# Designs tried in a protein design run: designed miniproteins, single chains, continued (2). Part 90

Each design is a single chain, and the fold is of that chain. pLDDT is the mean over its residues in the fold that is shown.

## One batch from the design tools (miniprotein)

Design m7118
Fold by ESMFold2-Fast:
Structure m7118 (fold): chain A 100 residues (1-100)
Amino acid sequence: PSVSEEERQEKLERELPKVAKEAVASTTKEELKEILERMPEEVEEVVKELLAAGRVDLAKSLLKQGILSLKALLEVTPDEEIRELIEENIKLLEELLKKL
């Protein structure tokens, strides 16, 4: 059966916390910090490419999924420095989404 976009979103919301917990357990603090510091620029580039292709729908979907993933990561992250970086990334992605 065809899976709706809403059903995919709900499944991601349920499963992302488990995936995020596994990722945090297998990633060093230094590696996670590098990923989070680099993420805003990489996401902005992808969004620009999607907008240039006329794919505003995909740009919005990417940003919404990115925000959900970061919120899931925030729930399972005890480190205050990493939490701060995640919160900054969420704000940046939300600002990009508002412009679309």
Scores: mean pLDDT 76

Design m7119
Fold by ESMFold2-Fast:
Parts: C-alpha cells; sequence; structure tokens
Structure m7119 (fold): chain A 91 residues (1-91)
C-alpha cells in the first residue's frame, strides 16, 4: 500500500522473512511442529498465523487445480499472497 509508513514497511519485511524461514523449513521436512505452531513460536498472533496457514493451503490448492507443480513458482505465489495480507494488516 502507498500509505504504509517506513516503520510499517520494515515490519512487513521482518514478518515476511520469518514466514519465508518457516516455509523453507517445511519444504525441507525440518518442521517438528505444525506450521501454525511454528508461526506462533516465531511470535505471530493466532489470528495472523491461521491466516498465513489458510492462504498457504489455498495457494497450494489453486496451483494443483492449474496443474502447477514447480515448487519455486508455488512458493513465489504463496509469498506474494502473504505479502498482500501483511500489507493490509499493517496499513
Amino acid sequence: SADLSPAARAELDRLLARIEAVLQQAAQGQLTVSGLDALKDAGFSDALARAVVDITAQAIADAAQRGLTDADEIRAEILARIRALLARHLA
């Protein structure tokens, strides 16, 4: 959003980096807890963690429906949707 302050933009980038780390661990099979619990352990609220999980699940379902199998393209789609969510949350 054009209305995000520099502080809100920096917070968006920090939150996105934490989510990217959780997604990377999940992709490598390194999560010992659920994705929801991993996000909550990283400092996300239950509502925000659940929204991220729901967006991720929907993006994966949409990719499958389109026949998209490239893990990097699916990850980019997930991260784009999460960035949009965080921008709305911080605006």
Scores: mean pLDDT 78

Design m7120
Fold by ESMFold2-Fast:
Structure m7120 (fold): chain A 85 residues (1-85)
Amino acid sequence: SPTQERLVDLVLDAYNEARKQGLPTGVQVSRAVEALRTALRSLGVPQDVIDQIALEVGRVLVDSYMNSDSEQVLRDRLLAVLDRS
């Protein structure tokens, strides 16, 4: 959906911005997850659902980093998480 694609773009924008600033990997992930939490909250998503999605997105970001995934692979993985929510 266009909304899910925009949420993925928002996560990746925050993640890439933190990377450009040379922030530690854990901070890069935290910035991306915080951006997503803020967006989902503004869309009226319940807090328990936000917490579940944020946990899954955080795990995907860490796993993708550990696997040295391309941005396209990371994008596809993030979209799959949001499509199941």
Scores: mean pLDDT 87

Design m7121
Fold by ESMFold2-Fast:
Structure m7121 (fold): chain A 81 residues (1-81)
Amino acid sequence: SAADHERLVAALLARFRQELAELLAEAKRNGWSAEEVRARMEAMRESALAFLREQGVPEELRARFDAEARALIDEALAEHE
């Protein structure tokens, strides 16, 4: 249902935020550059979008996830420098 897709997107965004925080902690431990961190975050975003496509989530909701995920990546990278 549409409500189930909305809940899935919300849950995946919450998980994505947590995974970005974990990636930043790992990046600091391993001395990764901002470019390396961005590349890994973008790969996580693409993987999440692929998962939503496989689950049959409509394009409108996937686009909303993509926009919010991009904003979260930019916010996280501002803290890495």
Scores: mean pLDDT 88

Design m7122
Fold by ESMFold2-Fast:
Structure m7122 (fold): chain A 89 residues (1-89)
Amino acid sequence: MLSREEVEEFIERLEKLAEESKGKGDKVSEEGKKLAIEELTKKLEEAVKKGHITKEEAERLLEAIKKLLENGITEEGKLLIIELLEKLS
């Protein structure tokens, strides 16, 4: 189960990587962003339903991930998203 402290750490890490990836990350296609956001939204909604995170935490995580995808994604960013999804399972 993802604790409140772990959620805050993921948000901070995602926001830091989003800022650092600006101009350095791989370009994600618009279709790729859409598919990633749809899958992430479903996983976050399932986590809220299971009581692993709050709706507010899910919205904040999704916003941070959207910002990361918009600025380009690095290998570190991909691994962080995978780690998050694993903990939400």
Scores: mean pLDDT 77

Design m7123
Fold by ESMFold2-Fast:
Structure m7123 (fold): chain A 80 residues (1-80)
Amino acid sequence: SPRLEAVEELARRIQEEILDPSKSFKEILENFLKLAEELDPELYERIKKELESNPEWSDEEKLKKAIAIFQEHAAELYAS
């Protein structure tokens, strides 16, 4: 499934970014959102809506929430 392949690519890329000590939480989040917009626009809109509703969150909190939404989205696709 193209959607499952997109989920696997997003999972690989976010893991690589998190393991890179040169990257800030803000850079990791921005790179993840850019890739999500390209590979899974539905996931991108879901994350964007939550982040825009919570502008007071730190970059770390925003990244953690984006990852949590991604994990929920992936679980929903695998359950289908």
Scores: mean pLDDT 85

Design m7124
Fold by ESMFold2-Fast:
Structure m7124 (fold): chain A 64 residues (1-64)
Amino acid sequence: MSLGVEFAQRLIAAGNVEGAVAFFERGLAENPESVEDLLALALALEAQGRHAEAARYRARADAL
């Protein structure tokens, strides 16, 4: 949980929000049940203002 979210936060702070989204989308393609990647992607989507998509990924993480 912490490592993925911290990496997402660093990419967002650097202004690379699109890169954060792409990175964690790839991670989920390899492991769809990665709670860390689901939460990190949700954080990156929130930073883009994509709140509905972020909520959907957080719900998936909560269900696991």
Scores: mean pLDDT 78

Design m7125
Fold by ESMFold2-Fast:
Structure m7125 (fold): chain A 91 residues (1-91)
Amino acid sequence: VSKYLKLFGVSREDLNKLIRAFNEKYGTNWSQEELLRAIALSLTREEMKELGERINKANEEELKEIADEIHEAIERSDPAKVIPEAVERAL
């Protein structure tokens, strides 16, 4: 089990819903581990905890908005750096 999933405090079911919303909107095919790594590289530990709490409370429409915020955070954090590191370390 991903240590980042535990840090997030999010259920696997809610994380699956988030990754589906993200992949559908942005035309990506990311795994849970790739998304978690990208988030971990783009956000602080405190921001990750706050995001995890929001995901646990979110309905499907709110999850789409959260996916947009995650995408924006990755873009701000240099996606050329973040994405390769997230993919490489998703084992």
Scores: mean pLDDT 72

Design m7126
Fold by ESMFold2-Fast:
Structure m7126 (fold): chain A 94 residues (1-94)
Amino acid sequence: MSKLEKLEKLVEELVKKVKELVEKNNGQATPVSEEVAARLSELAARLKKLMDEVKASEEIKQKAEEALLQATFLPDAEAEELLRWAEEKVEEVE
């Protein structure tokens, strides 16, 4: 599988996981802690760098940005679980 294909699958899985967590919390939109927000911003920067490196489409970039924005309104515990998964997957693609 190419690096681009791995990244596209990662973004697809990220979108799916964020949607599942948002549905689980059913409209409870409390901003994450500053520490979790900082980690989400760092993850967003890492993903953007990888997407730029592999010349990913603007559609994939937009989906990743939207998913990470939605993640900023998850409960800290669920945002931290998402971050652990996503950070590990980003390291596998890098």
Scores: mean pLDDT 79

Design m7127
Fold by ESMFold2-Fast:
Structure m7127 (fold): chain A 74 residues (1-74)
Amino acid sequence: ITKEELERRLESLRQAAAGNEAAERALAELDKILREADDSQLPAVDAALRRMAVLITQGETDPAAFEAVVAEAR
């Protein structure tokens, strides 16, 4: 997995999350984490983005659900 692949996935998720404030906030935080991540941290970010995709697809709006995903990416 590469930072470029994760950045492309993050951008796609931002488009899908448009209008969902909790998801947008979580994706902004994951973007910061991804920018600072070294190669050893990329699997955790990948897992978090996959969970974000599921939550967004399900129409989740609970900030706590998104905060849990961000916490696991740290």
Scores: mean pLDDT 83

Design m7128
Fold by ESMFold2-Fast:
Structure m7128 (fold): chain A 80 residues (1-80)
Amino acid sequence: PEQQVQQLVDQIEQLADQAIRKIEAGDFAGAEQLVQQISQQVGQLLQTAQDGNLPDDVVDAAMDRIGAALQRVLDAWWAA
């Protein structure tokens, strides 16, 4: 369960980086689709953490990384 959560965090960060590149290229529709994928992946991560009875410590660390990635996407969107 922890390894799966870490893989989901890595994938979310990768999707966020792709969304930033789309925003920088002026492809806002592509960025929006990637943000929708991030939302689905976050839902899956939270479900996996719940089902795996993961410690709050692990979940908090994952959510901090996701929050930082989403903030980078928002910063890029507002700079565009």
Scores: mean pLDDT 83

Design m7129
Fold by ESMFold2-Fast:
Structure m7129 (fold): chain A 76 residues (1-76)
Amino acid sequence: MLEEAIEEARRKVEELERKAGRNPLAGLSEEEKELVYKSLALGRHVAETGTLSPEEEAAAKELEEKVLKKAKEAAA
């Protein structure tokens, strides 16, 4: 389910890129793109179901920590 949501989020980003005429993820590494897709997929899943399993909560916390670490590294 989460993997399907990630794939759907990726497709939606590609659709938005076509409509906007630009890639908002241009210049990001594959790992950074994966974090964006996972964040979008998780947010959508919560919005659709209104619930988060313990495994999904753990994944969300891990993503938040990883994104925060990456942001701090990018900020110097």
Scores: mean pLDDT 64

Design m7130
Fold by ESMFold2-Fast:
Structure m7130 (fold): chain A 100 residues (1-100)
Amino acid sequence: SAAAEAEARALIAEMHTVLQDALAGRISREEALARLRELLARLVELATQHDLDINAIGRELRAALATLPDTPEARELLAELEKVWLGLVLRAQEARAAAE
């Protein structure tokens, strides 16, 4: 669905903004991680409900995040985000396999 793909891109853009705000010190790391976990869960749910290419979404997410400054703080936040993303994707794939 073109509408679902547009919503996925909007969620990725919102995640980029949250990370920029965290790196600029406008929000706490804890608040940023809470918002990012919620946005990632929504992105995975959207992909599952609309049968979107989750690997393509993952690539688009990583490409958007690669535009952030290469600092130790950014690398640490991105590493935590990647762990959350991989865990959510794995659980979604396991749930789909169990439903077959």
Scores: mean pLDDT 84

Design m7131
Fold by ESMFold2-Fast:
Structure m7131 (fold): chain A 58 residues (1-58)
Amino acid sequence: LEDIPRDGLLTLGTLSAVAPEVVKALRERGISIDEPISLATVRRVAEETQGKEFAESL
């Protein structure tokens, strides 16, 4: 059980501005980005595509 803060969800606009390569990777994996997506999911994909340090900066 954890809090689900609104700041834990990223919109496509924010993702496209900060991490366009992660947006591409999310689409290639079939993950919906039309709605706010969990920061945990974004960080996981970012770590796999851009590296752990980049993912932790999100």
Scores: mean pLDDT 69

Design m7132
Fold by ESMFold2-Fast:
Structure m7132 (fold): chain A 89 residues (1-89)
Amino acid sequence: SLADQVAALEAQVDALRTQVHQAVRDSDSVRIDALDDQLLAQDRQVDALYQQAVAQGDRATAARLVLLGAQIGVLRILIYVEKEVQRKK
């Protein structure tokens, strides 16, 4: 179901959040690059599921996806800042 797909995506983003915080703390450039690619893929999946939720009139699921997209956005900003810091070194 759409709700099951969103729950699975929420769990994946939760796991990625832990990995992003650890990779940033460790200044692990290789892991940061891999996590950036994964977050971009997750962000695209959120957008696709959001369009589906809106088309179905599922306001509750659409709201969950907006919040999930915002969480991914924050993680991508953290990665962007870390990449900028590493590039200036």
Scores: mean pLDDT 88

Design m7133
Fold by ESMFold2-Fast:
Structure m7133 (fold): chain A 90 residues (1-90)
Amino acid sequence: SLEEEIRKLGEEAVKLAEKINPDFAEGLRHALETATPQQLGVLARAFLGEVDPDVRSAEEALARVTPEQAIEALKKFVEYLKKKIDELEK
């Protein structure tokens, strides 16, 4: 399901983040346990700077993120973390 794919991508992001910053990874793990799939998508988009400037509330932001958009945002976040790890290892 889309929700399972979102959870799997979030878990991959946590594992990658642990190589960069363990405290940040702990925060992401907590978010995976407590947040809805839509909330995870909003968080990923906010981290990437891909937030709609007309969004006035968290409720409106949640209503505007589809599961497919959440998956794409999480995939982009995972790739961002992989790139950061590669840069740190060079």
Scores: mean pLDDT 70

Design m7134
Fold by ESMFold2-Fast:
Structure m7134 (fold): chain A 74 residues (1-74)
Amino acid sequence: MDLDELARELAERGDELIAEGRKLMASGGDATRATALILRGIGLRFQAGLLGRKHIEEHGPTEGSLAGVEAAEA
């Protein structure tokens, strides 16, 4: 399994879900749906961070692993 690519994909998807949820809240849309999207996005960013840190420890920093760590911290 390509942990570097997976970390990048999880970080990107997490950001997309958080952005979608924030837009729904700002527009007065479904608050329950917006909250669920934000929470899912945060969870994906956290997972990306774990994978990124593990990859850095074992193989050194790469674009995907750094993106994962950055996503988890933001």
Scores: mean pLDDT 75

Design m7135
Fold by ESMFold2-Fast:
Structure m7135 (fold): chain A 67 residues (1-67)
Amino acid sequence: DDYVAKGEAALAAGDRALAMVYYGQALKVDPSNKRALEGLARLYELAGDLESAEAYRRAAETGVLPA
């Protein structure tokens, strides 16, 4: 879960690309990692991709990656 902390730190620093990489690595370790899925939802919302943001928020609620 070290990757989630790194993703959150990168997002706080404004480095959205690095945050996406770290959240992606967290999901490779645990595909149902709620914090990583919520982090990706925030990244997509910041990018203006509201559909992807909603999909990842739903994945965080269910513990299942979006289709």
Scores: mean pLDDT 79

Design m7136
Fold by ESMFold2-Fast:
Structure m7136 (fold): chain A 82 residues (1-82)
Amino acid sequence: SERAALLREAAERARAGVPVEEVLAELEERYDLTPEEREAVRIQLEVLRMRAAGASDEELLAFAREVARELGKEEEFLKDLA
C-alpha cells in the first residue's frame, strides 16, 4: 500500500539519522496525515532513531511510557505490558 511505502521510506531516513521533525514535515507535505496518524508516525520514527543510536530496551520502554502519558493512554499502555 502507499502508506506502507511511505512508512518504509520514513523509517530508512530516521535510521540514517535524519531528524524526526524533518521527516514528519516531508511526510505532511506529500500526504494529508490526520493528527493521530502524524503522532503515530512521529512515535515510530523516534523509536527507530533511538534503536539506531543504540538505545536499550529500558530506555525505549521509558520513552513509550512518556508518550502514553502525554496521549492520556498510560493505563492502556500498562495493560499491554502485562
Scores: mean pLDDT 70

Design m7137
Fold by ESMFold2-Fast:
Structure m7137 (fold): chain A 85 residues (1-85)
Amino acid sequence: SMAEFGEELIRLAEELTEKVDPSSVPTMRSLAERLVASDDPRVRALMREITEILRKGLRGEIPLEKAAREVASLMTAGLLIAMAE
């Protein structure tokens, strides 16, 4: 369900951010919650991409710092889309 997907996104985002920069966890949670609140299909597509990057980072398939930077960029893009429409 979308609710379960949103909860997983928030949890994974917090877990990865805590490993890279614990001080940024509240900011990352806030961004994730704003994306989860959006019904925009473009934001939903970005959430799926973000979740995949988070999973790859946490699995060690890509460097954690790289995953965190890519996730932050995509979350920011999603926020801008959500705010525009």
Scores: mean pLDDT 84

Design m7138
Fold by ESMFold2-Fast:
Structure m7138 (fold): chain A 61 residues (1-61)
Amino acid sequence: MVPKEKVLEALKKAGVSEETIKKMEEKLEGKEEVTKERVKFYLKQLGVSEETIEKVLKLLE
């Protein structure tokens, strides 16, 4: 499980757009923590590239 704030920081560091970060924040609304698999799923749904998703996941650990 990864804290929501850590996920949002990883998105910023990986170069994800502010618009996509806002959409991710909406998907994570009401959640204190999330699994890496769920983060990957949401990023794929939002059209983020596999390369960028891998960068985000590495930053989460």
Scores: mean pLDDT 80

Design m7139
Fold by ESMFold2-Fast:
Structure m7139 (fold): chain A 83 residues (1-83)
Amino acid sequence: EIDKLIEEINKLLEERKKVWREKYAADQAALDAMRAEHPEEVDLTRRALYSTAKNDFEKDWLDYFLAHVARVEQARRAAEAAA
C-alpha cells in the first residue's frame, strides 16, 4: 500500500533528522564555547576552511567540520590542563 510506504519513509527521515541534530548539537556547543573564549582562532580557522570552498554547499559542510574540530580541540586543551 502506497500510503503505508510513505508513512514508513517519513518515519525513517524523522529518525535520521533526530540523530543528526543530536550528533551536531554537541559539536555546535563546543564551537560556541570556543568562539566565546578564542574568537580570533575560530574566525581564522573558518576563513582558512572557507578559502577552499567552491560554493555555498561546501561552506555549509565546512561549518560542520569546524564544529567537530572545535570539540576535539576543546577536549585536547582540557586534557592538557588536567595533566
Scores: mean pLDDT 73

Design m7140
Fold by ESMFold2-Fast:
Structure m7140 (fold): chain A 81 residues (1-81)
Amino acid sequence: MKKVVITSRLTSGGLAAGQAYLVIEEDGGEPVRRWLDAAELRALGEALAAAEILEYRSELVPGKDESTGETVPTLKETLLL
C-alpha cells in the first residue's frame, strides 16, 4: 500500500502560484518528502487522475504564511494507492 500526502497553502494570489509539500509513504519503505513547484504539482495531479485510488481524504488545516507570519488555510489531501 502506498500513501501520498499533499499539503498546499492557499494564498490570496490564486491557486496557480505556490509550492506544495509532498510526503510519499510505502509499506516497508523510507518516506519520501519534497516540495513541489506548480508544474510538478500539475504533473502529479495528472498522474493521480490516471491512477487507481483506494481512498481519498481532504481537510483544511491552519498553516502559516512565511512572508507575513499570518495563519492561512492549508489544504491537506491524503490518498491511498
Scores: mean pLDDT 66

Design m7141
Fold by ESMFold2-Fast:
Structure m7141 (fold): chain A 95 residues (1-95)
Amino acid sequence: SDEEKREQLEKLLADSLVKLLGRLRGATTKTQGDSVTKAIQTINQSLDILESQDFETAKEEIIKLLEETRRYAESQGDTETVDLLDELIEGVKKI
């Protein structure tokens, strides 16, 4: 159901947020910190989108936002955030 799909997407976003907060605590450079902080902002924006839109529209907007943030992380050389975002995007697409 759309309710179950919404709960699955919220859980994927929340789990990714926890992982990113852990990475932010371990950040040793400003570049790494800025990249991880951008990803955290994107997850928070995605949660807001999920609360304010119908599920199918929210899913499409969230995927686009995550893909843009993935490109940013890649440009910063943050391969660990790229890998996390790739797993998240794939998980979202499977819902």
Scores: mean pLDDT 89

Design m7142
Fold by ESMFold2-Fast:
Structure m7142 (fold): chain A 98 residues (1-98)
Amino acid sequence: SEIEELLRKAEDYRKAAQAAEDMKKRVEDSAEETAKQLLDRADELEREGNKEMAEKARESAEGYKKSAEETVQFLDDVAEENAKKARELEEKARKLEE
């Protein structure tokens, strides 16, 4: 039936939205952990008097965070778009049951 086809497509979009959200969380967690490790290393290098290497480590942490933020934004957009498509298909299926 048309209703069953719409609901199956909606389920696929919901799964895609969830997959994007799951990937976003993994990217956020990985970025936080990596940035922390780089900043901890920078602090150690600064204590050792190696200011130049400490600055490079901090710049690397900032660059990694910025790259991760761009990936997170992309995944947010993907998740929202897929969730929106799922809602539209579910609404069409509901109206056909009337």
Scores: mean pLDDT 89

Design m7143
Fold by ESMFold2-Fast:
Structure m7143 (fold): chain A 58 residues (1-58)
Amino acid sequence: SAELARKLVEEEARKAENGSNDEKQKAIVRGVIRAVEAGADEKDAAASGEEIAKQLGV
């Protein structure tokens, strides 16, 4: 669950990594939603989103 969440959030965030802060934030939100839809725990998905937002400086 945590590994799946991280993978999916990171994949979506990667698509926007060279974009604006708004694009990065939207990509992270999309990744979190995608992870939950794929069966990841909401808590794990949210935690992965926060970790990746921190890494991207958002």
Scores: mean pLDDT 83

Design m7144
Fold by ESMFold2-Fast:
Structure m7144 (fold): chain A 56 residues (1-56)
Amino acid sequence: MEEQQNQLAVETHREFVERLDEAMAKAKTNQEKYQAYQELWAEMEARLAERLAELA
C-alpha cells in the first residue's frame, strides 16, 4: 500500500506544480500569487485525500 500511496502523492504533486507554475506566470501581485497557491494547494490536498481513502 505504501508504494501506491507514494505514487499517488507524486502524481498529485506534479499536477499541482504544473498548474502553480502557470498561475504564477499570470499573476501580477504577491497577493494574487499567494491566493492561487492556497487554492491549488487545497485542491491538491483534497484530491490526494480522496485517492488515499479509495485505497483504504
Scores: mean pLDDT 78

Design m7145
Fold by ESMFold2-Fast:
Structure m7145 (fold): chain A 79 residues (1-79)
Amino acid sequence: DAAARQRAEELRRQAEAYRIGAKEAEENYAVSLDMAERYRDNQELTDKYREKAELGEKMRQELLDRAAAAEAEAARLEA
């Protein structure tokens, strides 16, 4: 089925986009941790950057989960 194959290819491209987004979230997480350390003497800024790091890690995991789901669905369509 050409339509199923086209959908599988679209899902694999979507999975790759999610993985790229997850890598960006991982890099932003590292930056947020570095900023928290730089502002360690300022409690409000330290707490702000730690909160951003926690949100970034959650975002990263959600994007990886979406990538895995898209890849699994693509595999089902190609079976």
Scores: mean pLDDT 86

Design m7146
Fold by ESMFold2-Fast:
Structure m7146 (fold): chain A 120 residues (1-120)
Amino acid sequence: MDKVREAMAKLSEEVREEIHRIVREAVKKAVEEAKKAKKEGASLEEIFEVIKKYVEEAARRIKEVALEAGLSEEEAELVARGYAELAVSAIIGKLYEEGLISEEEARELAEKLREWLEKQ
């Protein structure tokens, strides 16, 4: 977290707002698609794949934006990972709040997505 904050401090306000917009869009799209999938009878595993898809694309875009803004490869990867973790937490929290997943399912999804991010 501290190194992510230091890297973000090197970025302009415009670039930071772009990164925040990418995260907001990914959270919104992941939640909307996960809700639709649940209405169509999707399993928890299928919901995991939906979240993974949007988080992976957001992380890729954030890394590209950070690199273009002059961050090193290491700093850009730290920023992308940090925001990907925040996106995961926001998506799972929203799904739980709306009663689409149980507390146990929310914990299991969070652990699986965190493990997946750490393997990247």
Scores: mean pLDDT 83

Design m7147
Fold by ESMFold2-Fast:
Parts: sequence; structure tokens; C-alpha cells
Structure m7147 (fold): chain A 63 residues (1-63)
Amino acid sequence: MEERIRALAEAGDTVAIGALLREAVENRDDETLKTIIRILQEYTGPGDAKPTVVYPEAPEAAA
């Protein structure tokens, strides 16, 4: 899985990456989602365009 995601990120295929994200969300596969995010962050570069404020789509447990 990881190598597949890396290949897509290196090719700049955002459409295919988006499809993988949607599939992982539908399957509730948090591990795949985490892997995709990690790889994308690495490909953004070491100087990273880290999001200042990013609200996750899923509501976190308020406790």
C-alpha cells in the first residue's frame, strides 16, 4: 500500500490519491488514511506547508 501511494504522490496524480482517500474513509480504514497523510506531508517537502488550522471532517469525541 505505502509504495503505491508514494508512486501516485511522485507522479502528482491527485485524482487517484483522492480516490484512495475516499475508499479509506468509506471503509473506515484509519491506518490507510494515516499512511496517505504521512506520505503526502513528506512529498510537500521538508519546509512543509503545514496547515495552520485544519479541522478534521470526522467529529472528535468531546470528552
Scores: mean pLDDT 66

Design m7148
Fold by ESMFold2-Fast:
Structure m7148 (fold): chain A 97 residues (1-97)
Amino acid sequence: SVEDLIQQATQQVLNAKTYKDMYDTLVQLIEQTPDQERAVDGLYEIRDALLENGATEDQLRAVRDAALYLMKQSEDLKVILRAIGLVLRAIGDILDL
């Protein structure tokens, strides 16, 4: 299920040692989730889970950059606007570290 993919991606990002591994994990989640509205919801859910676990700057940068990736791929205005919202939230989260 997409829920299982999101939980697995969350755990992989938490356990990842490099920004590249975190980012690649989130891009893979996006590519494995053809429903782009569900994909952007999943990235928001991952952001929340990371913050609850004391998110690192690299983790928040990976979320920001994955949201930018989804924004660039999408032609759905709702998905694009929600992805922009996540980019701005991730930037705010980094500034609050």
Scores: mean pLDDT 93

Design m7149
Fold by ESMFold2-Fast:
Structure m7149 (fold): chain A 81 residues (1-81)
Amino acid sequence: MSIEEAIEAFLKSNPDLSEEAKKGAIEVMREVYERTGDIELALAAGLRFYTAYVKYGYSVEEAKKLALEWVERQIERRKAA
């Protein structure tokens, strides 16, 4: 599965996102993929963004920050293993 297909599937599964939030999710997922080459990690970052934005009421910018901070923790854990 390509990153573009993963992003499309994510957006179709979460149609309740505003256009601004969709852009934020796309930006997070693309950034993670560009840095790691890991589609599954990029999709997981998108889900973390969704959770922060939709369930916890964070802004798009704060939800992006939280998702990217979570990804940094995953990368550091992988380096330590």
Scores: mean pLDDT 82

Design m7150
Fold by ESMFold2-Fast:
Structure m7150 (fold): chain A 76 residues (1-76)
Amino acid sequence: SLDEAKSLLLAARFLPELSEELLKRIAEYLNQLDDEQLESLKPYLQLLPEAVQQQLLNSPYLSERVKAKLAALLAE
């Protein structure tokens, strides 16, 4: 759900890197969201350390649609 995605992203902001398990879990929630919901996550995504943002974008677990949308949001 959107609320679970928000909670996981907020927790991840204090981590130097994501574990594989946490990376998969975040990706699973993000893959279920539409583009409008992903746009609402922009401030949460921007709070993540740069290394964690790159880890998410380079993961095989995100769908191509979600990966493209997140890359666009983080490029702003």
Scores: mean pLDDT 84

Design m7151
Fold by ESMFold2-Fast:
Structure m7151 (fold): chain A 76 residues (1-76)
Amino acid sequence: MVLDKIKKDLIEYLQTVEKLDEKTAQKITNEAINAMKRSFEQAGLTQADVDNLSPKKQEELKKQALRIAEDIIKEY
């Protein structure tokens, strides 16, 4: 699933680039992914709709997840 790949990539980024511990990286990633899921539900998108997005749209979702995670980090 597209969101599972984004979640894995984001956890790795937060640990390697932002130097966060695994527990904090997982917590922030889960909060960012849950915010994205709520946004999709409000827009009437199903998980199948998200999984069928073009590669370009998938990259935009990765960037969106990262921006949400960076905003969460500012609160820590």
Scores: mean pLDDT 78

Design m7152
Fold by ESMFold2-Fast:
Structure m7152 (fold): chain A 70 residues (1-70)
Amino acid sequence: SAVEELIRRAKELVEQNRYAEAYRLVADFLAAHPEAAEALLARATELAKQGDGRARDIVYFARLVLGQEE
């Protein structure tokens, strides 16, 4: 799925410490596919709960884009 591919690519960028590019990738994806926001958050949160620290970063970026971070 587009969500799974987005998560895979963003995780690769985070692993390389390319956080700004990972954030931009998430932001551009959500701008193009606002309807995918719930699916992205649900899937990334599931992976983070399974111990995937990079997926936790993706949850944080998505929440920043959506205005949900304090």
Scores: mean pLDDT 85

